# Designs tried in a protein design run: designed miniproteins, single chains, continued (2). Part 6

Each design is a single chain, and the fold is of that chain. pLDDT is the mean over its residues in the fold that is shown.

## One batch from the design tools (miniprotein)

Design m4177
Fold by ESMFold2-Fast:
Structure m4177 (fold): chain A 74 residues (1-74)
Amino acid sequence: MVPELTDAERQAIIDAIVDAIRKAGRPLSKKELAERLAVPEGSLSGAINALRDDPAFQERIEYDKEKGTYSLKK
């Protein structure tokens, strides 16, 4: 679990995830996001968990629990 992220770090991670999903043109699993961002899946999971309360993350990225995928909210 990531203890704390700066506003700049949160925005950079959110932008990277949004860009990866946008370039794919489809929802991406955590594994696919980790591969595209060149980070370990566990590290990405920790970062996403730290961003769960961030409004910028919540308004831009949606997690489909049934499919296990992340998509752009709109």
Scores: mean pLDDT 76

Design m4178
Fold by ESMFold2-Fast:
Structure m4178 (fold): chain A 76 residues (1-76)
Amino acid sequence: PVPVLTPRELRVLLAVATLSRQGPASVRQVAEAAGLSPSTASRHLRKLVERGLLGRRDGLYSVADEERFGQSVLAS
């Protein structure tokens, strides 16, 4: 089952998808692209990562499709 996105979550996802064409995006870049505050963008980015729609690396975000073959980080 595909998760249903709110309009703000969809804006954040689209902003990351657009920015990921140039490379992984910071919270600031996503906030500016989506027209949100950095704190609001950060909260939605975390929820999208938790839902498996986005990935996070080195504090940067990208669409999950781009990192589907990425290694599982050792949880410790």
Scores: mean pLDDT 71

Design m4179
Fold by ESMFold2-Fast:
Structure m4179 (fold): chain A 83 residues (1-83)
Amino acid sequence: GEGLKGAKIAGSKAGEGLKKGKDAKSTYQNAKKGGDDGTKSMTGKGYKMGKKVSDAITDGANSGKTKDSSIQNAIKKASEVVK
């Protein structure tokens, strides 16, 4: 459904952002930008699920002290939302 499609798109864009980071701060910033870009055109159930996934990835990345820990925390948070 629309929710699953939104989750996949937002998660993919935020995940691409994680890979572009050089340190914890830039990993967080790129994940946040990817999530925002991924959800920008979504509405309804797609937006709600997409935002939930992007928020989980961004929150996880923000909790890390290094690039690697930010990426690992983001993956763990995202897995709790989508599986």
Scores: mean pLDDT 78

Design m4180
Fold by ESMFold2-Fast:
Structure m4180 (fold): chain A 80 residues (1-80)
Amino acid sequence: MKEKIEKIVEALKQGNLDEAYRIAKEAIDSAKSVEELEKFYNEITTAIGKLVQEHPEIEDIASEFARRLLELVREKKKEM
């Protein structure tokens, strides 16, 4: 999971929202429990918060990604 979080952070740093979303969707689709899904969500949102503090110029892209991530997590929880 840490490797996927690092790849998402790198994609966001490059302004590649589509790639970040693709990796996040794969991670969420692979989650076998609500606990695993919540852990991933907490780890990725923490990493994004830190990234935005270091790179304020990506705040808009990071906010849009966070919005889409929350939708993916909510939809996955409905299936579990």
Scores: mean pLDDT 83

Design m4181
Fold by ESMFold2-Fast:
Structure m4181 (fold): chain A 87 residues (1-87)
Amino acid sequence: SLEEAIKKMNEELKKFETDLRLELQDKVYELDREFAAQPVTTPEELQALYDSKLAEIQAFQDEMRKKYEAKRKEMESKLNELIEKLN
């Protein structure tokens, strides 16, 4: 049924969102380990390190957002096809 299809799509999208969140957590942990290993001796060096880390996190977040948007659009297209077939 259409109701069952919608439920399945929502469950798949929720799983995809969870997987993306875990990828972001793994990336943050990786960056934390990488930057913790770098020697910093001045406030300027520490600031540059934080700025670099933030830029990488922001770029990764943008990539994750685009992946989610693409998956949502794919799901909407599949739902629209199902609705058209019922008419």
Scores: mean pLDDT 82

Design m4182
Fold by ESMFold2-Fast:
Structure m4182 (fold): chain A 73 residues (1-73)
Amino acid sequence: SQEEARQRAVARIEAHAAELVAENPAHAAEIRALADRLIEQILSSEEEITDLDVEINLGILQLTAGVLKTFPA
């Protein structure tokens, strides 16, 4: 079901965000804020959530964490 798909998507983003926060404690707040925004987007969407949508969101989170590493805390 789409509800189960959204729950799985949220769980995947939460797990990835937790890993990125552990790797980047100086930027935990920014990573968490982005993860929360992505989760809100998934939960508020009326469109079907696909695996590609989840992969894109995970990629956005990963790229943002990578960029944050280049800035002083």
Scores: mean pLDDT 82

Design m4183
Fold by ESMFold2-Fast:
Structure m4183 (fold): chain A 100 residues (1-100)
Amino acid sequence: DLEARLRRLAARLEAARERIEAVLKKNGLSTSLSLGEASEALYKDKEMLDAEVELGMALIEVGSLIATGLIPPPPVRLPRDVPIDALMDALIAYLREAAA
């Protein structure tokens, strides 16, 4: 079921978001940083690297669903230089809308 798969992907993005936000908070950093800025600041942090790998794997699956025509492409391309909280909110909302 595609809808169930999209809901699981949204849950994976929410889990990755919570993990990234926890690592940022632990290191005294703001969620208003871009993903690129956070990755650079925490490039040696194992928890951040693991969370980014999980996020990347989930996004590869989303990209596969777009490439195969199973879900519509997002209306805007979100670069890694937007705030991480805004990026994650937009991606999660997009997947939930695609699941409806």
Scores: mean pLDDT 78

Design m4184
Fold by ESMFold2-Fast:
Structure m4184 (fold): chain A 69 residues (1-69)
Amino acid sequence: ARGALASLVAAAETEKFSVEEMADMLAQAARATGDPAFAEALAIVEESLKAGLSREETLARLRELVARL
């Protein structure tokens, strides 16, 4: 769970995913795994989209989530 989310966050940073692409990726992971960590990460990205936050700010919030898991 933690390792899988950390890997997806690292991939999003490396592949330069947009915030919308991060939302799609996390939604797919949440459906495939049923892991609440992915659902929580998706909620963070959805709130970032609604607030108009940058990709960098969204990634920082996701890294903070990974650090506390």
Scores: mean pLDDT 79

Design m4185
Fold by ESMFold2-Fast:
Structure m4185 (fold): chain A 65 residues (1-65)
Amino acid sequence: ARPLTPEQRARLKALIEADPSLTPEQKANAIAALDREGTELVARVAARDAGLSPETQAEIDRLLA
């Protein structure tokens, strides 16, 4: 797993915050996980475990491709 660029982190946080399927607590937890580890693997795992919408997960996959 590679470290996320600052641009990738900013876009991932925006995608998480924009997801209507998540509570504010789930969004905060997912963002905190990205801030701790900051890798592509952690981003994908956090998105899956948080229950992000399929649309948001697809956008994350495109961002990390």
Scores: mean pLDDT 70

Design m4186
Fold by ESMFold2-Fast:
Structure m4186 (fold): chain A 65 residues (1-65)
Amino acid sequence: MSAEEKAKEVLDKGVEEGIKSGDVEKGLEIVNGAGALAVARYGVPAELGSKLGKEAAKEVIEKGA
């Protein structure tokens, strides 16, 4: 599995936790934490991490978490 796929899995879990929080602000904090963990753990470039983080943030906002 690529570093990108692993980073996306971490962010997808962050999105699910964010949605379950019931609060958009808290959901975005959870996604930010997941994104930081993915960058640190898998060595994802900051530019790619930012792109994946924006996709995750949109999903949290759209689902109202």
Scores: mean pLDDT 73

Design m4187
Fold by ESMFold2-Fast:
Order: C-alpha cells, then structure tokens, then sequence
Structure m4187 (fold): chain A 94 residues (1-94)
C-alpha cells in the first residue's frame, strides 16, 4: 500500500469513528496543550514528502469539518490522531 493510500484509508476509518460517536467528549485541554498537539503534528508533517504533506492537510480539514462540537479539545484530539497516522505513513515511505 502506498503512503497516500494508507493516509486515505486511515482518514476514512477516523471519519467513520467520528460519525459513530457524535456524543464523544474528549477531556478538556488548555490552549497550551492544543498548541503542543499542533506543534507535534507540524513537526512530524515537516519530515514527510510534499505530496504526503498536501494529503495530510487535506485530511485534517476534512476531519475537522466532521467534528461534532468543533471544540479545542476535539481539535487537540484530532492533531494527536493525525500525528499517529503520520508516524505510520513515515514507516511506509522508507
């Protein structure tokens, strides 16, 4: 499976989870924790190919649009999930 196919498959799985759990409430996070999650995502993203970076940003926007409450806690959770996906994709690029 290509890195792009892995990213697309993982994105569909996360979308299915969000749609199945509209009442899910991540633990409250501080602005500092949200910024830390964003920085971790951006740091991992910067190590990927340009094509993977573009697809990851596309996936992030698609997933963000589907969040039930659009809260900072949900966004922090999404950055963490995206970081896990990028780690898996990085292993497949090698």
Amino acid sequence: MSPIELMEEATERVLAWIRAHPDARPAPVTERQLEAARRQFETLLSKMSEEVQEKAREALERLRAELPNHSPSELAWLYIVMSIMLQEVKEHEA
Scores: mean pLDDT 78

Design m4188
Fold by ESMFold2-Fast:
Structure m4188 (fold): chain A 78 residues (1-78)
Amino acid sequence: SMIDKAIESLKKAIEALEKGDYDEALRYFVEAVKNVPLELQKKAIGYLLRVVGDVLAGNVDEAIRTAKEALEDFEKAK
């Protein structure tokens, strides 16, 4: 299902964030957003923008926490 693809991509984005691979993390997070149901797309975009903002500010731990919150939200939509 689309939500299963979103969850898989978001897990890979979190792993990339934890490794400091920010370009790879962004690619996977964008793929996750593309694969969420329409009803969750605005919220998913909000999570993406928060993660990007936190990384740019050097708040990588906050970015990882936000991405994990997004993962829990996507799992609940399954």
Scores: mean pLDDT 87

Design m4189
Fold by ESMFold2-Fast:
Structure m4189 (fold): chain A 82 residues (1-82)
Amino acid sequence: MLEEQLKLAEKRLKEADYSNYKDSMGVLSLILGVLYTGLKLKDEKAVKKGLKLLRELIKRTKNPEVKAMAQSEIKLAEEKLK
């Protein structure tokens, strides 16, 4: 269920070891799952929550590659919402 996936993404965002690239990528993957499921289902609330989590990941991760990927995904999702 989308709400359960969202809560899991929020939990992993808070608990992840951001010194570890794989943990940062794992959090990104969970958030993207929520975002893209929300886009497919036209669930605007889920899409907005996914975008909020991507912005929080950008603030928390120290990996510039993960930051760039998250920023790119935000732009792509915002374009799809036009």
Scores: mean pLDDT 83

Design m4190
Fold by ESMFold2-Fast:
Structure m4190 (fold): chain A 70 residues (1-70)
Amino acid sequence: MCKDLVKELYEASCSPGGNTDTITKKSEEVMSNCSKEQLLAEAQRVIDKSVEKCFTVEQLVSYIEGVTSE
């Protein structure tokens, strides 16, 4: 499940203007289902496979942590 959640979150986060509610919900699901180590590993895999590199692993992780700390 972690792999799918990280992929969906990355795709949502790469959308210009994004859906904030969807991004927040997906971020909470990622934080609930993924350890920080799993999040880093799956984020790296998604970004490596992505043609559109909208975020670095560090940026994506910081973004998720920022959204979920509200």
Scores: mean pLDDT 71

Design m4191
Fold by ESMFold2-Fast:
Structure m4191 (fold): chain A 104 residues (1-104)
Amino acid sequence: MPLKDSFQAEAARDRENLARLAGSKDPAVQAAGGVLRAILKNADAPPTEADVLLLVKTAKDYIEQGKYDQAKKLLERAKKMAEEANASEELKKEIEELLKKVEE
C-alpha cells in the first residue's frame, strides 16, 4: 500500500481555504491560491481552450505516471471540450495522438 508522495498541504485540502490563501502574504501560498482560483473560475465559465489545455496537461501527467485508464478518460473529455470550445487544430491533433497511445 504505497503512501502519497505529494505534499501540497497549503492548497491541496479543499477550495474552502481559497479566501485564506488569497489573504496570505506568503508567495508560495499566494501562488497556490492563484492556481486554485484559475481552476474554480474555469468551473464557472463556459468551456474554453484553457480548460482543454488543463485537461491535456493533466492527462500527460497521468501517462507519465503509467495511469493510462485515467489519462484516457481525461483525453476523451478534452476531445469533447475541444470541439465545444473550437480549440486549435494542433491541440485536437495532440489529443487524438495521446488517445491512440493510451488505447494501444
Scores: mean pLDDT 61

Design m4192
Fold by ESMFold2-Fast:
Structure m4192 (fold): chain A 78 residues (1-78)
Amino acid sequence: MAAEMLAALDAEVAALRDFINNDPRLTPAQKAALLALLDQAAATIRAHIDAGDYAAALQAARDFGVRFARLYNEALER
């Protein structure tokens, strides 16, 4: 359970980091802000997984998805 969730988290974080860094529409400052949000969310999700609170980890991942989409779209709409 925990090992599979951590592997999935690491894979998703790597994919999102790559996506952010390779988006030509984002300024360096916007990339830094989105990467900071990603790193903070990843730490929170990992802490819940490490505590055995898998429901909280999944909820934190969903909450991150909503926040990330909002900030990303806001950055593009400048």
Scores: mean pLDDT 82

Design m4193
Fold by ESMFold2-Fast:
Structure m4193 (fold): chain A 66 residues (1-66)
Amino acid sequence: MEVVVAENKGLSAEGAGAAAGMALKEGARQVRIITTEGEGVGRTPAEAVAAARKAGGVGLKIIAYY
């Protein structure tokens, strides 16, 4: 199942990574983080934060996969 966790909320890359990490803690199998500068994928909260930082920019959309 695909769930949009956040969309166009004006999150920093780090804020997007943290929100994505929370979805993983709540049982998501994978998250995808889309920013103004790129995309990242994570399966752990640490990976989600790292992926968001690597992408950079401003968070546009966070998608959680259950």
Scores: mean pLDDT 81

Design m4194
Fold by ESMFold2-Fast:
Structure m4194 (fold): chain A 56 residues (1-56)
Amino acid sequence: GLSREERARLAAEGVAAAYPEVPAEEAYKAAMDFLDRNPEASGSQAAAGAVAALGL
């Protein structure tokens, strides 16, 4: 499976594609925070979690 860091990177890429105004580093941090609380989450779930956390 993908590591936490790989899932967070994929999540950040997804957020950046949908919301290009969001800094990649902020999307990555939000995805990592989501994955710390939800260790089994996929990259897609982490992307959705990051979007929610950032108020997008």
Scores: mean pLDDT 83

Design m4195
Fold by ESMFold2-Fast:
Structure m4195 (fold): chain A 73 residues (1-73)
Amino acid sequence: SMAEELARIRERARRLGLSDAVIDALLEVHAKYPLSEAEFDDLLGRAVRYDIMGDREGFDRLIEEVRRAKELA
């Protein structure tokens, strides 16, 4: 189910040390635009890099890129 998928994503993101705000943004985009495993793995890896750098603006641009790609498809 979607609820079980979102719970697994939350747990994985928490294990990677992502902040709750970043985790919630990832869950929102996946719930609205279901991502493949490969797409989500790429997004998660890029989110971790932005979080390590303290680059919230870069993370927000990443979420916007994913949203636009899914809306144009």
Scores: mean pLDDT 80

Design m4196
Fold by ESMFold2-Fast:
Structure m4196 (fold): chain A 77 residues (1-77)
Amino acid sequence: MKLPTAEDLELVPASEETEKRIRMGMKILSSLPQDIKEKIEAYLKAGRASKGANETKDPVEAVTWMVQAILAEEAKA
């Protein structure tokens, strides 16, 4: 898997469509760790999603963009 660019991991305002897509992807990927699911939900409640998640139409790909964005934020610590 090719690593996303810093731009793809940028947190931008999430559309309602993007939030719905990410939540659908989390249902498909039910085996995601609870910690990651809670972090994704926190970002969605703040109205934020990664730029890559906003641009994709695939629910699973939208969730993978959110996971990469969370890992990038944790790496800044």
Scores: mean pLDDT 75

Design m4197
Fold by ESMFold2-Fast:
Structure m4197 (fold): chain A 72 residues (1-72)
Amino acid sequence: ELAAAAERAKALAKELAETLSEEQLAKMDAAVREAGLDAEAVKEALLKIEGIDEETAERVAEVVAATKALGE
């Protein structure tokens, strides 16, 4: 449940840390915090960050959506 969503978030964060620059990661973190648990808003905010592709934005949005669904 919630633990599974946290594990997915951790795995994604590790993968992104290996593929994205420190600046891109900081911008992504800020965008996610500002959008909250709104997966659609997160995806839109991430797509505005230079160098983040649609696949990466969608994967982050999926983790946010799963977290929201489990948090009720």
Scores: mean pLDDT 73

Design m4198
Fold by ESMFold2-Fast:
Structure m4198 (fold): chain A 81 residues (1-81)
Amino acid sequence: MPLSSLSEEEQKSYREVFQRLLAALLAALAATDDPEVQARIEAVAGEASRRAMEVILEDPRDHARLEEIVAEAERRIRELA
């Protein structure tokens, strides 16, 4: 289905999920000076963003799967920082 057919509620949900991932990434990067840890944090965030986009393209209404991907990434990012 075209992404333009998403409801305002579905669009808000996606914005909130990606904003949370970005906030976790920025907070973790600010908390560490280790470039190896920073690279790992960026890799986790990048992989999660890619997987989340794949879910949105396959089933834009599968909010539960999207939430699972982002929540897992947030946990991994926090554990690395």
Scores: mean pLDDT 77

Design m4199
Fold by ESMFold2-Fast:
Formats: sequence, C-alpha cells, structure tokens
Structure m4199 (fold): chain A 82 residues (1-82)
Amino acid sequence: MKLDLGVIESYRKLSENTVEVTLKDDVDLYDVLNVLTVNPVPGILGVSSRAPRVLVLTLEPGADVEKVLREIDRLYIEEVGL
C-alpha cells in the first residue's frame, strides 16, 4: 500500500506481525535505521534491512501499522531532514 508520507513509498504486510516497507529514492536506509535505534517507536519489536531501500518491521500484536509508519516518517524528517 502507498501512504502520503515523505520517507515511505509503500508497504506490504508479510504476516500479522511483519511489514515490508519500501523507502523513497532520496531516503538513506542507514539514516532510518540509526533514527529508529536512538528513538524507539511504540509498536516496533524489531527492524531489519532486506535491500538498500527495504525495511522489515516486526510489530507488536494489534499495532496500528499506519500510525507506526507515520511516526517513522516524522522522526526521520525531524532528526535527519529531507
């Protein structure tokens, strides 16, 4: 699915608790990983990278995926900038 976000191009649920997130071309994956390491986001249990623009998120059961993605977007813009 696509959201109207500055950092995230699209996302896809892989399972009930796992989401694959594709970042926009102008976004650095390592900057996103660093921001998420320093700024814990409620609902995220784990983060890994699969490709240069692809994150895999493990979420808490019942977590609001779109709320989590909007928080990632906000943190990247505030900590790194666009």
Scores: mean pLDDT 79

Design m4200
Fold by ESMFold2-Fast:
Structure m4200 (fold): chain A 87 residues (1-87)
Amino acid sequence: DVRKDVLRATGLALRIIGHALEISLLVDKEEGEKVVKEASDFVVQALSQLANTSDPAQRQQILADMQARADALAARAAAARARRAAL
């Protein structure tokens, strides 16, 4: 279901950007700018790939890659919060 895949990808994109923005508030300016840029570039690339494929297996792989990135950034945000709380 292409529509469900697009809606899921949109939700994952928002989570990825949200976690990157949170990290940018918890780290130094240079690291924060890099995290946001890398997250934005990844989201644009993933959404472009999803828009240009009709293969269900390829769509599921793109969604899995987006989920993994969202999870990794969520973990980084949690670690940054914990580091700040320990100071």
Scores: mean pLDDT 87

Design m4201
Fold by ESMFold2-Fast:
Formats: C-alpha cells, structure tokens, sequence
Structure m4201 (fold): chain A 119 residues (1-119)
C-alpha cells in the first residue's frame, strides 16, 4: 500500500541515521524532516482519507521508534496528545496546504519535546 511504502521510507531514514551513531533527537529530526517533505509532496494528489491514513501510519512509526529508543512514558504521552490533536485538525482542514501546515507544526512540536528530554 501507499502507507506501507511511506513507512518503509521512514524506516530506511531511521536505519541510516542509527547506523551513523546519531542521537535519538538527531534520528527523529531526520525522520520527521523526511516525513514532512513527503507529506507536502503527496498532499495535492491525495484524498483527505489517504492523507489521514498516511499521517496515522507515520505517527505510529514515530511513537514505536521513540519507545524502542527509551524515550520516557511522560514524553510519549505528550507526543500521542499532539498526534491526536493534529489528526482532529486534519479531518477539519479545507485544503491540502492547511493539512501540510498542521503536520509540519505537529512534527516541530514532537522534535522540540525530544530535544528537550536530551538537553
């Protein structure tokens, strides 16, 4: 599926960053940057339903990655709340551009939380 291909691309970015010995924050930054870029490129050509599924798949992958790397439950709970808020906003968004802005803001918020835990 498109979701499977999207997640596979995120997995590849994460695996390369892990092989380079990068920190959790640096790995997450690369993954989220790639995810945001791909979402922005795909958004004009996909339905709302397809974009919702892509966001859900990417978000589930990010949570699993962070859990595997030992990010605290408190931070994981905050990230889950960010994802749920973003998903609700995407469902109400009127344009692909608005959906992209919602995803980009959610990813920036996630990155800030991960960086703060490592500081």
Amino acid sequence: SLEDRFVASLERVAARAEAEGLSTAEIVERVLTHGAMMFKMLAPDLSREELVKLFQAAFDFILDLLRRRGVSQAVLDQIRAIGEEALAKIKEAKTPEEMVEIVEEAFLRILRLVKAEEA
Scores: mean pLDDT 88

Design m4202
Fold by ESMFold2-Fast:
Structure m4202 (fold): chain A 77 residues (1-77)
Amino acid sequence: MPKEVLELEVEAGVHVIAASVALLNGDTKTALEHYKKALRYTEEALKIAKQNNAPQSVIDILENNAKALKEKAEELE
């Protein structure tokens, strides 16, 4: 997997953790902002993975992650 794809997914993961902490504190607005940031990082990772002909299994994981993050953001709006 391209190193940049992994680095972007690590950044997405940091924002997912931050969103979870915000939700535990009742801060829905901050949680939404972090899920949106995580989604943007995962969408960029997916774009790079597709451009670099990453294995279909990697593309599937990134597409599923992006979908889950989008659904989480929509739940909080």
Scores: mean pLDDT 86

Design m4203
Fold by ESMFold2-Fast:
Structure m4203 (fold): chain A 84 residues (1-84)
Amino acid sequence: SDAAFEAFYARYRDALVAALRREVAGTGVPDEEIERAVDEAFAAARPSFDPARDPIEWLFRVMALAMERLEARHPAIREARRAP
């Protein structure tokens, strides 16, 4: 339901923004782009949201989508995260 999704978003959005900010620290990506990537990832994940499923697995999916979006716009992030 919309109410379940909105409650999930409100509970975890800031934590995912903070986690993504840590992952891309030092890359020069603006905070507003990190927030936008997280918000776009929640929107992309919304149609398949199931409140009966494990919320942690869903959060990993949202985080992966947000990181994919940032890496697509900033290839340097992908290279930095895969450097030896």
Scores: mean pLDDT 79

Design m4204
Fold by ESMFold2-Fast:
Structure m4204 (fold): chain A 89 residues (1-89)
Amino acid sequence: DEEELRKEIEKLIEKLPEELRKEIAKIVMGLDDEEAKKLSPKELAEKIVKLSYEDPEKVRKVAELVSRDSPELSALVGRLLALAEKRRR
């Protein structure tokens, strides 16, 4: 379900290098480098879930960005996008 996916995404974001977390924040919130550094893994995961319904292209960019460093996170984000697409219809 969506909440379980959010929790798993949060855990994997926490394990990412700070530089990747910053890039995710820039994509999902449109923030500059200074603001992006202030966001928690929980806030990033919650925003990714919201954007899976509102702007799935940004969430696809996140999955692509993390695919090399965290294939598991990329796969979970892909599953979230599939779930959101099914629920939109």
Scores: mean pLDDT 79

Design m4205
Fold by ESMFold2-Fast:
Structure m4205 (fold): chain A 59 residues (1-59)
Amino acid sequence: SAADEAAVRAELARFGLSAAAMLEAIRTRDPRYDGAAAYILATLGLSEEELVAVLERLL
């Protein structure tokens, strides 16, 4: 939803990350972004699959 997109954008901005960078980090299992990803998932109540879907819509 547009609300999920706005919420994800706001959290990505907190970490200085683009949607593309976060999506690539999740797909490659980049440990440098584990904390940021975990924080976003917990804060927004999203699964990893739901977060990936939102990130793909932001590209």
Scores: mean pLDDT 82

Design m4206
Fold by ESMFold2-Fast:
Structure m4206 (fold): chain A 81 residues (1-81)
Amino acid sequence: SLKVSEYAEYARKKIEEIKSIKDPNKQLELAVETARELLKLADEEKDPSVQFILRYLAVEVLKEAAKILGISPEEVWEKVR
């Protein structure tokens, strides 16, 4: 759907923004903020398919941030919880 495409583009844009930041602490902060925002949107979403995609995108942002930072995905995920 168009809504799913917009969320996917948002996540992609945020990942590119994270890559452009030189400070690892600020990269982690933006990744955590982005994941929290996507998870909040998922909790507020009424369509189960869109809710699933939002949660998937949150996890993908955290995985990409972990790769950029050279840490485990689990370490980044603990910052979101």
Scores: mean pLDDT 85

Design m4207
Fold by ESMFold2-Fast:
Structure m4207 (fold): chain A 85 residues (1-85)
Amino acid sequence: SLLDELEEFYLKTPKELTPAIITGIVEALLEILKKKLAGKELSVEEQLQLILDYVKHYVESKKTLDKEELEKKLKEIEELVEKLK
């Protein structure tokens, strides 16, 4: 299953790449919420696939959000969640 792929990927990923995993999750959540606000809600399976794809991309590219970028993205997530209430 897609969940099994995500678990296996997490367990095989070196601990040093945890910030890249967090970056991938945050960016995937932003896209999911923006699509929902636009009236294009993804299924749970599509959401999990998107999270997996983003995490793989950021781990492979070794790109990470710094503390200030992470705080800005988390605030954007909070604002999008509020708009969806």
Scores: mean pLDDT 82

Design m4208
Fold by ESMFold2-Fast:
Structure m4208 (fold): chain A 111 residues (1-111)
Amino acid sequence: MEKEKELEKLYEEIRSLLTEIARLVFNDPNLTDEEKDEVARLLQEVSAEIDEIYEAVKNGDKEKAKEHFERVKELLDRIIAIVERHNPQLADKVRELAEKIKELLEKMIEL
């Protein structure tokens, strides 16, 4: 019961951070539509992997959760690399949000 409430809270916080990354990228006038579309696709993949982590943690499968977490890290690094090529200042902010997502996912997996 208490673990389920903490799991839901962490999931909601992570989704809010993903929404903030999307908002920052899509409102940046210096990124091209092609770059924004690529980041949108990668954020959808990150969201799907986070959903897999959430279900794995719910089912007590920490090993599966860790495998999906490695994929999240790779996808976040790709998003940062795309943003950094066009706007290094925005990339620093996206990196900060990505690190927060990683910290919250580690807490989720340890539940």
Scores: mean pLDDT 87

Design m4209
Fold by ESMFold2-Fast:
Structure m4209 (fold): chain A 62 residues (1-62)
Amino acid sequence: SMADARRLYEEGRALREELGRQQGVAPSDAYVPQENKEREEILREIAEKLRKIGEEFDKGKL
């Protein structure tokens, strides 16, 4: 439906903005291995959510 398409589009936009924000974080001496791992996990989670949104469109639910 159009409502579902808009919802997924807005979710995808929000996730892309979050991904850009995370990728914009410059490496610094304040980063410890644990913080780097957390950032990597966040980026992976965002990528997975974007992939799921793409799958919803591909399934023709919209």
Scores: mean pLDDT 64

Design m4210
Fold by ESMFold2-Fast:
Structure m4210 (fold): chain A 64 residues (1-64)
Amino acid sequence: MSKEELDKEVLEAMGRISLSVMKLMAKRKSPGVSKDTEEMAKKLKSLGQDDYSKELLELSKKAK
């Protein structure tokens, strides 16, 4: 339970980093970047980072 709060704070930072990394990968148009970004978004959402998950999902659609 207390670990959920710690995970939330850590995952907020991880969400920001993931968004930046996936944005770079999308710019390079790497094969599979859309799927990788979508998987990352789902993982963050399941871990309580809905806001960053939403940003990653939008990025995955654009990477397509």
Scores: mean pLDDT 69

Design m4211
Fold by ESMFold2-Fast:
Order: C-alpha cells, then sequence, then structure tokens
Structure m4211 (fold): chain A 73 residues (1-73)
C-alpha cells in the first residue's frame, strides 16, 4: 500500500541520515535521525505492517551499525 511504501521510504531515509551523521562524528544529528527511525518503526507496528519484535530487531541492527561508524569517526 501507499502508506507502507511511504513509511518504508521514511525509515530508509532516516537510517541513511543516521549512518551519514555517525560517519561525520555528528552525535546530535545521529540521535535525531535514530529517533526518526524509531518513529517510523513504531508507526509500521501501530498500522499492523510489522511486529514489535521485528521492529526491535531492525532498530538494534541499525543502532549497532551507527555505533560502529561513530567509533571509527
Amino acid sequence: SAEVEALLRRLGEAARAALAAARAGDTKSMQEHLAEVRRALDELVAAGYMSAASAERLYAQIEARVRELLAEA
């Protein structure tokens, strides 16, 4: 559906922005974009497009990658 596509696009854009901020060592922007990742995942769960367990797993994977890149910055 258009709703799922919009939420998945927003999730992808927020994740890419968080990774880019981490590479730059910009912890403030990184945290803001991770918060948007969480919001998009919460909306996918609320709309019934994703389980809470799947959303937590995906968030953990994104956060782990962001932390790796921040440590290398």
Scores: mean pLDDT 89

Design m4212
Fold by ESMFold2-Fast:
Structure m4212 (fold): chain A 71 residues (1-71)
Amino acid sequence: SLVDYLNSQIEKLASLSDEQRKLTLKNLPTALLIPEVEVNEEYVEGEADLSKNKVEFVSRGKLKITLVKKK
């Protein structure tokens, strides 16, 4: 399912090197233009907060992605 795929990607992001993580995050907004995923476009300057059920990228700019695992 989409949720399982996204959870898998969250776990992979946590295990990646900083350089690989930055590259993946740069491309993630385009990949997540999916109706079942909430995407608020707010630019990220290489900062990300990862948790078990949430991925949130925060910056002053324009890229905010919130992925929440359904319990």
Scores: mean pLDDT 46

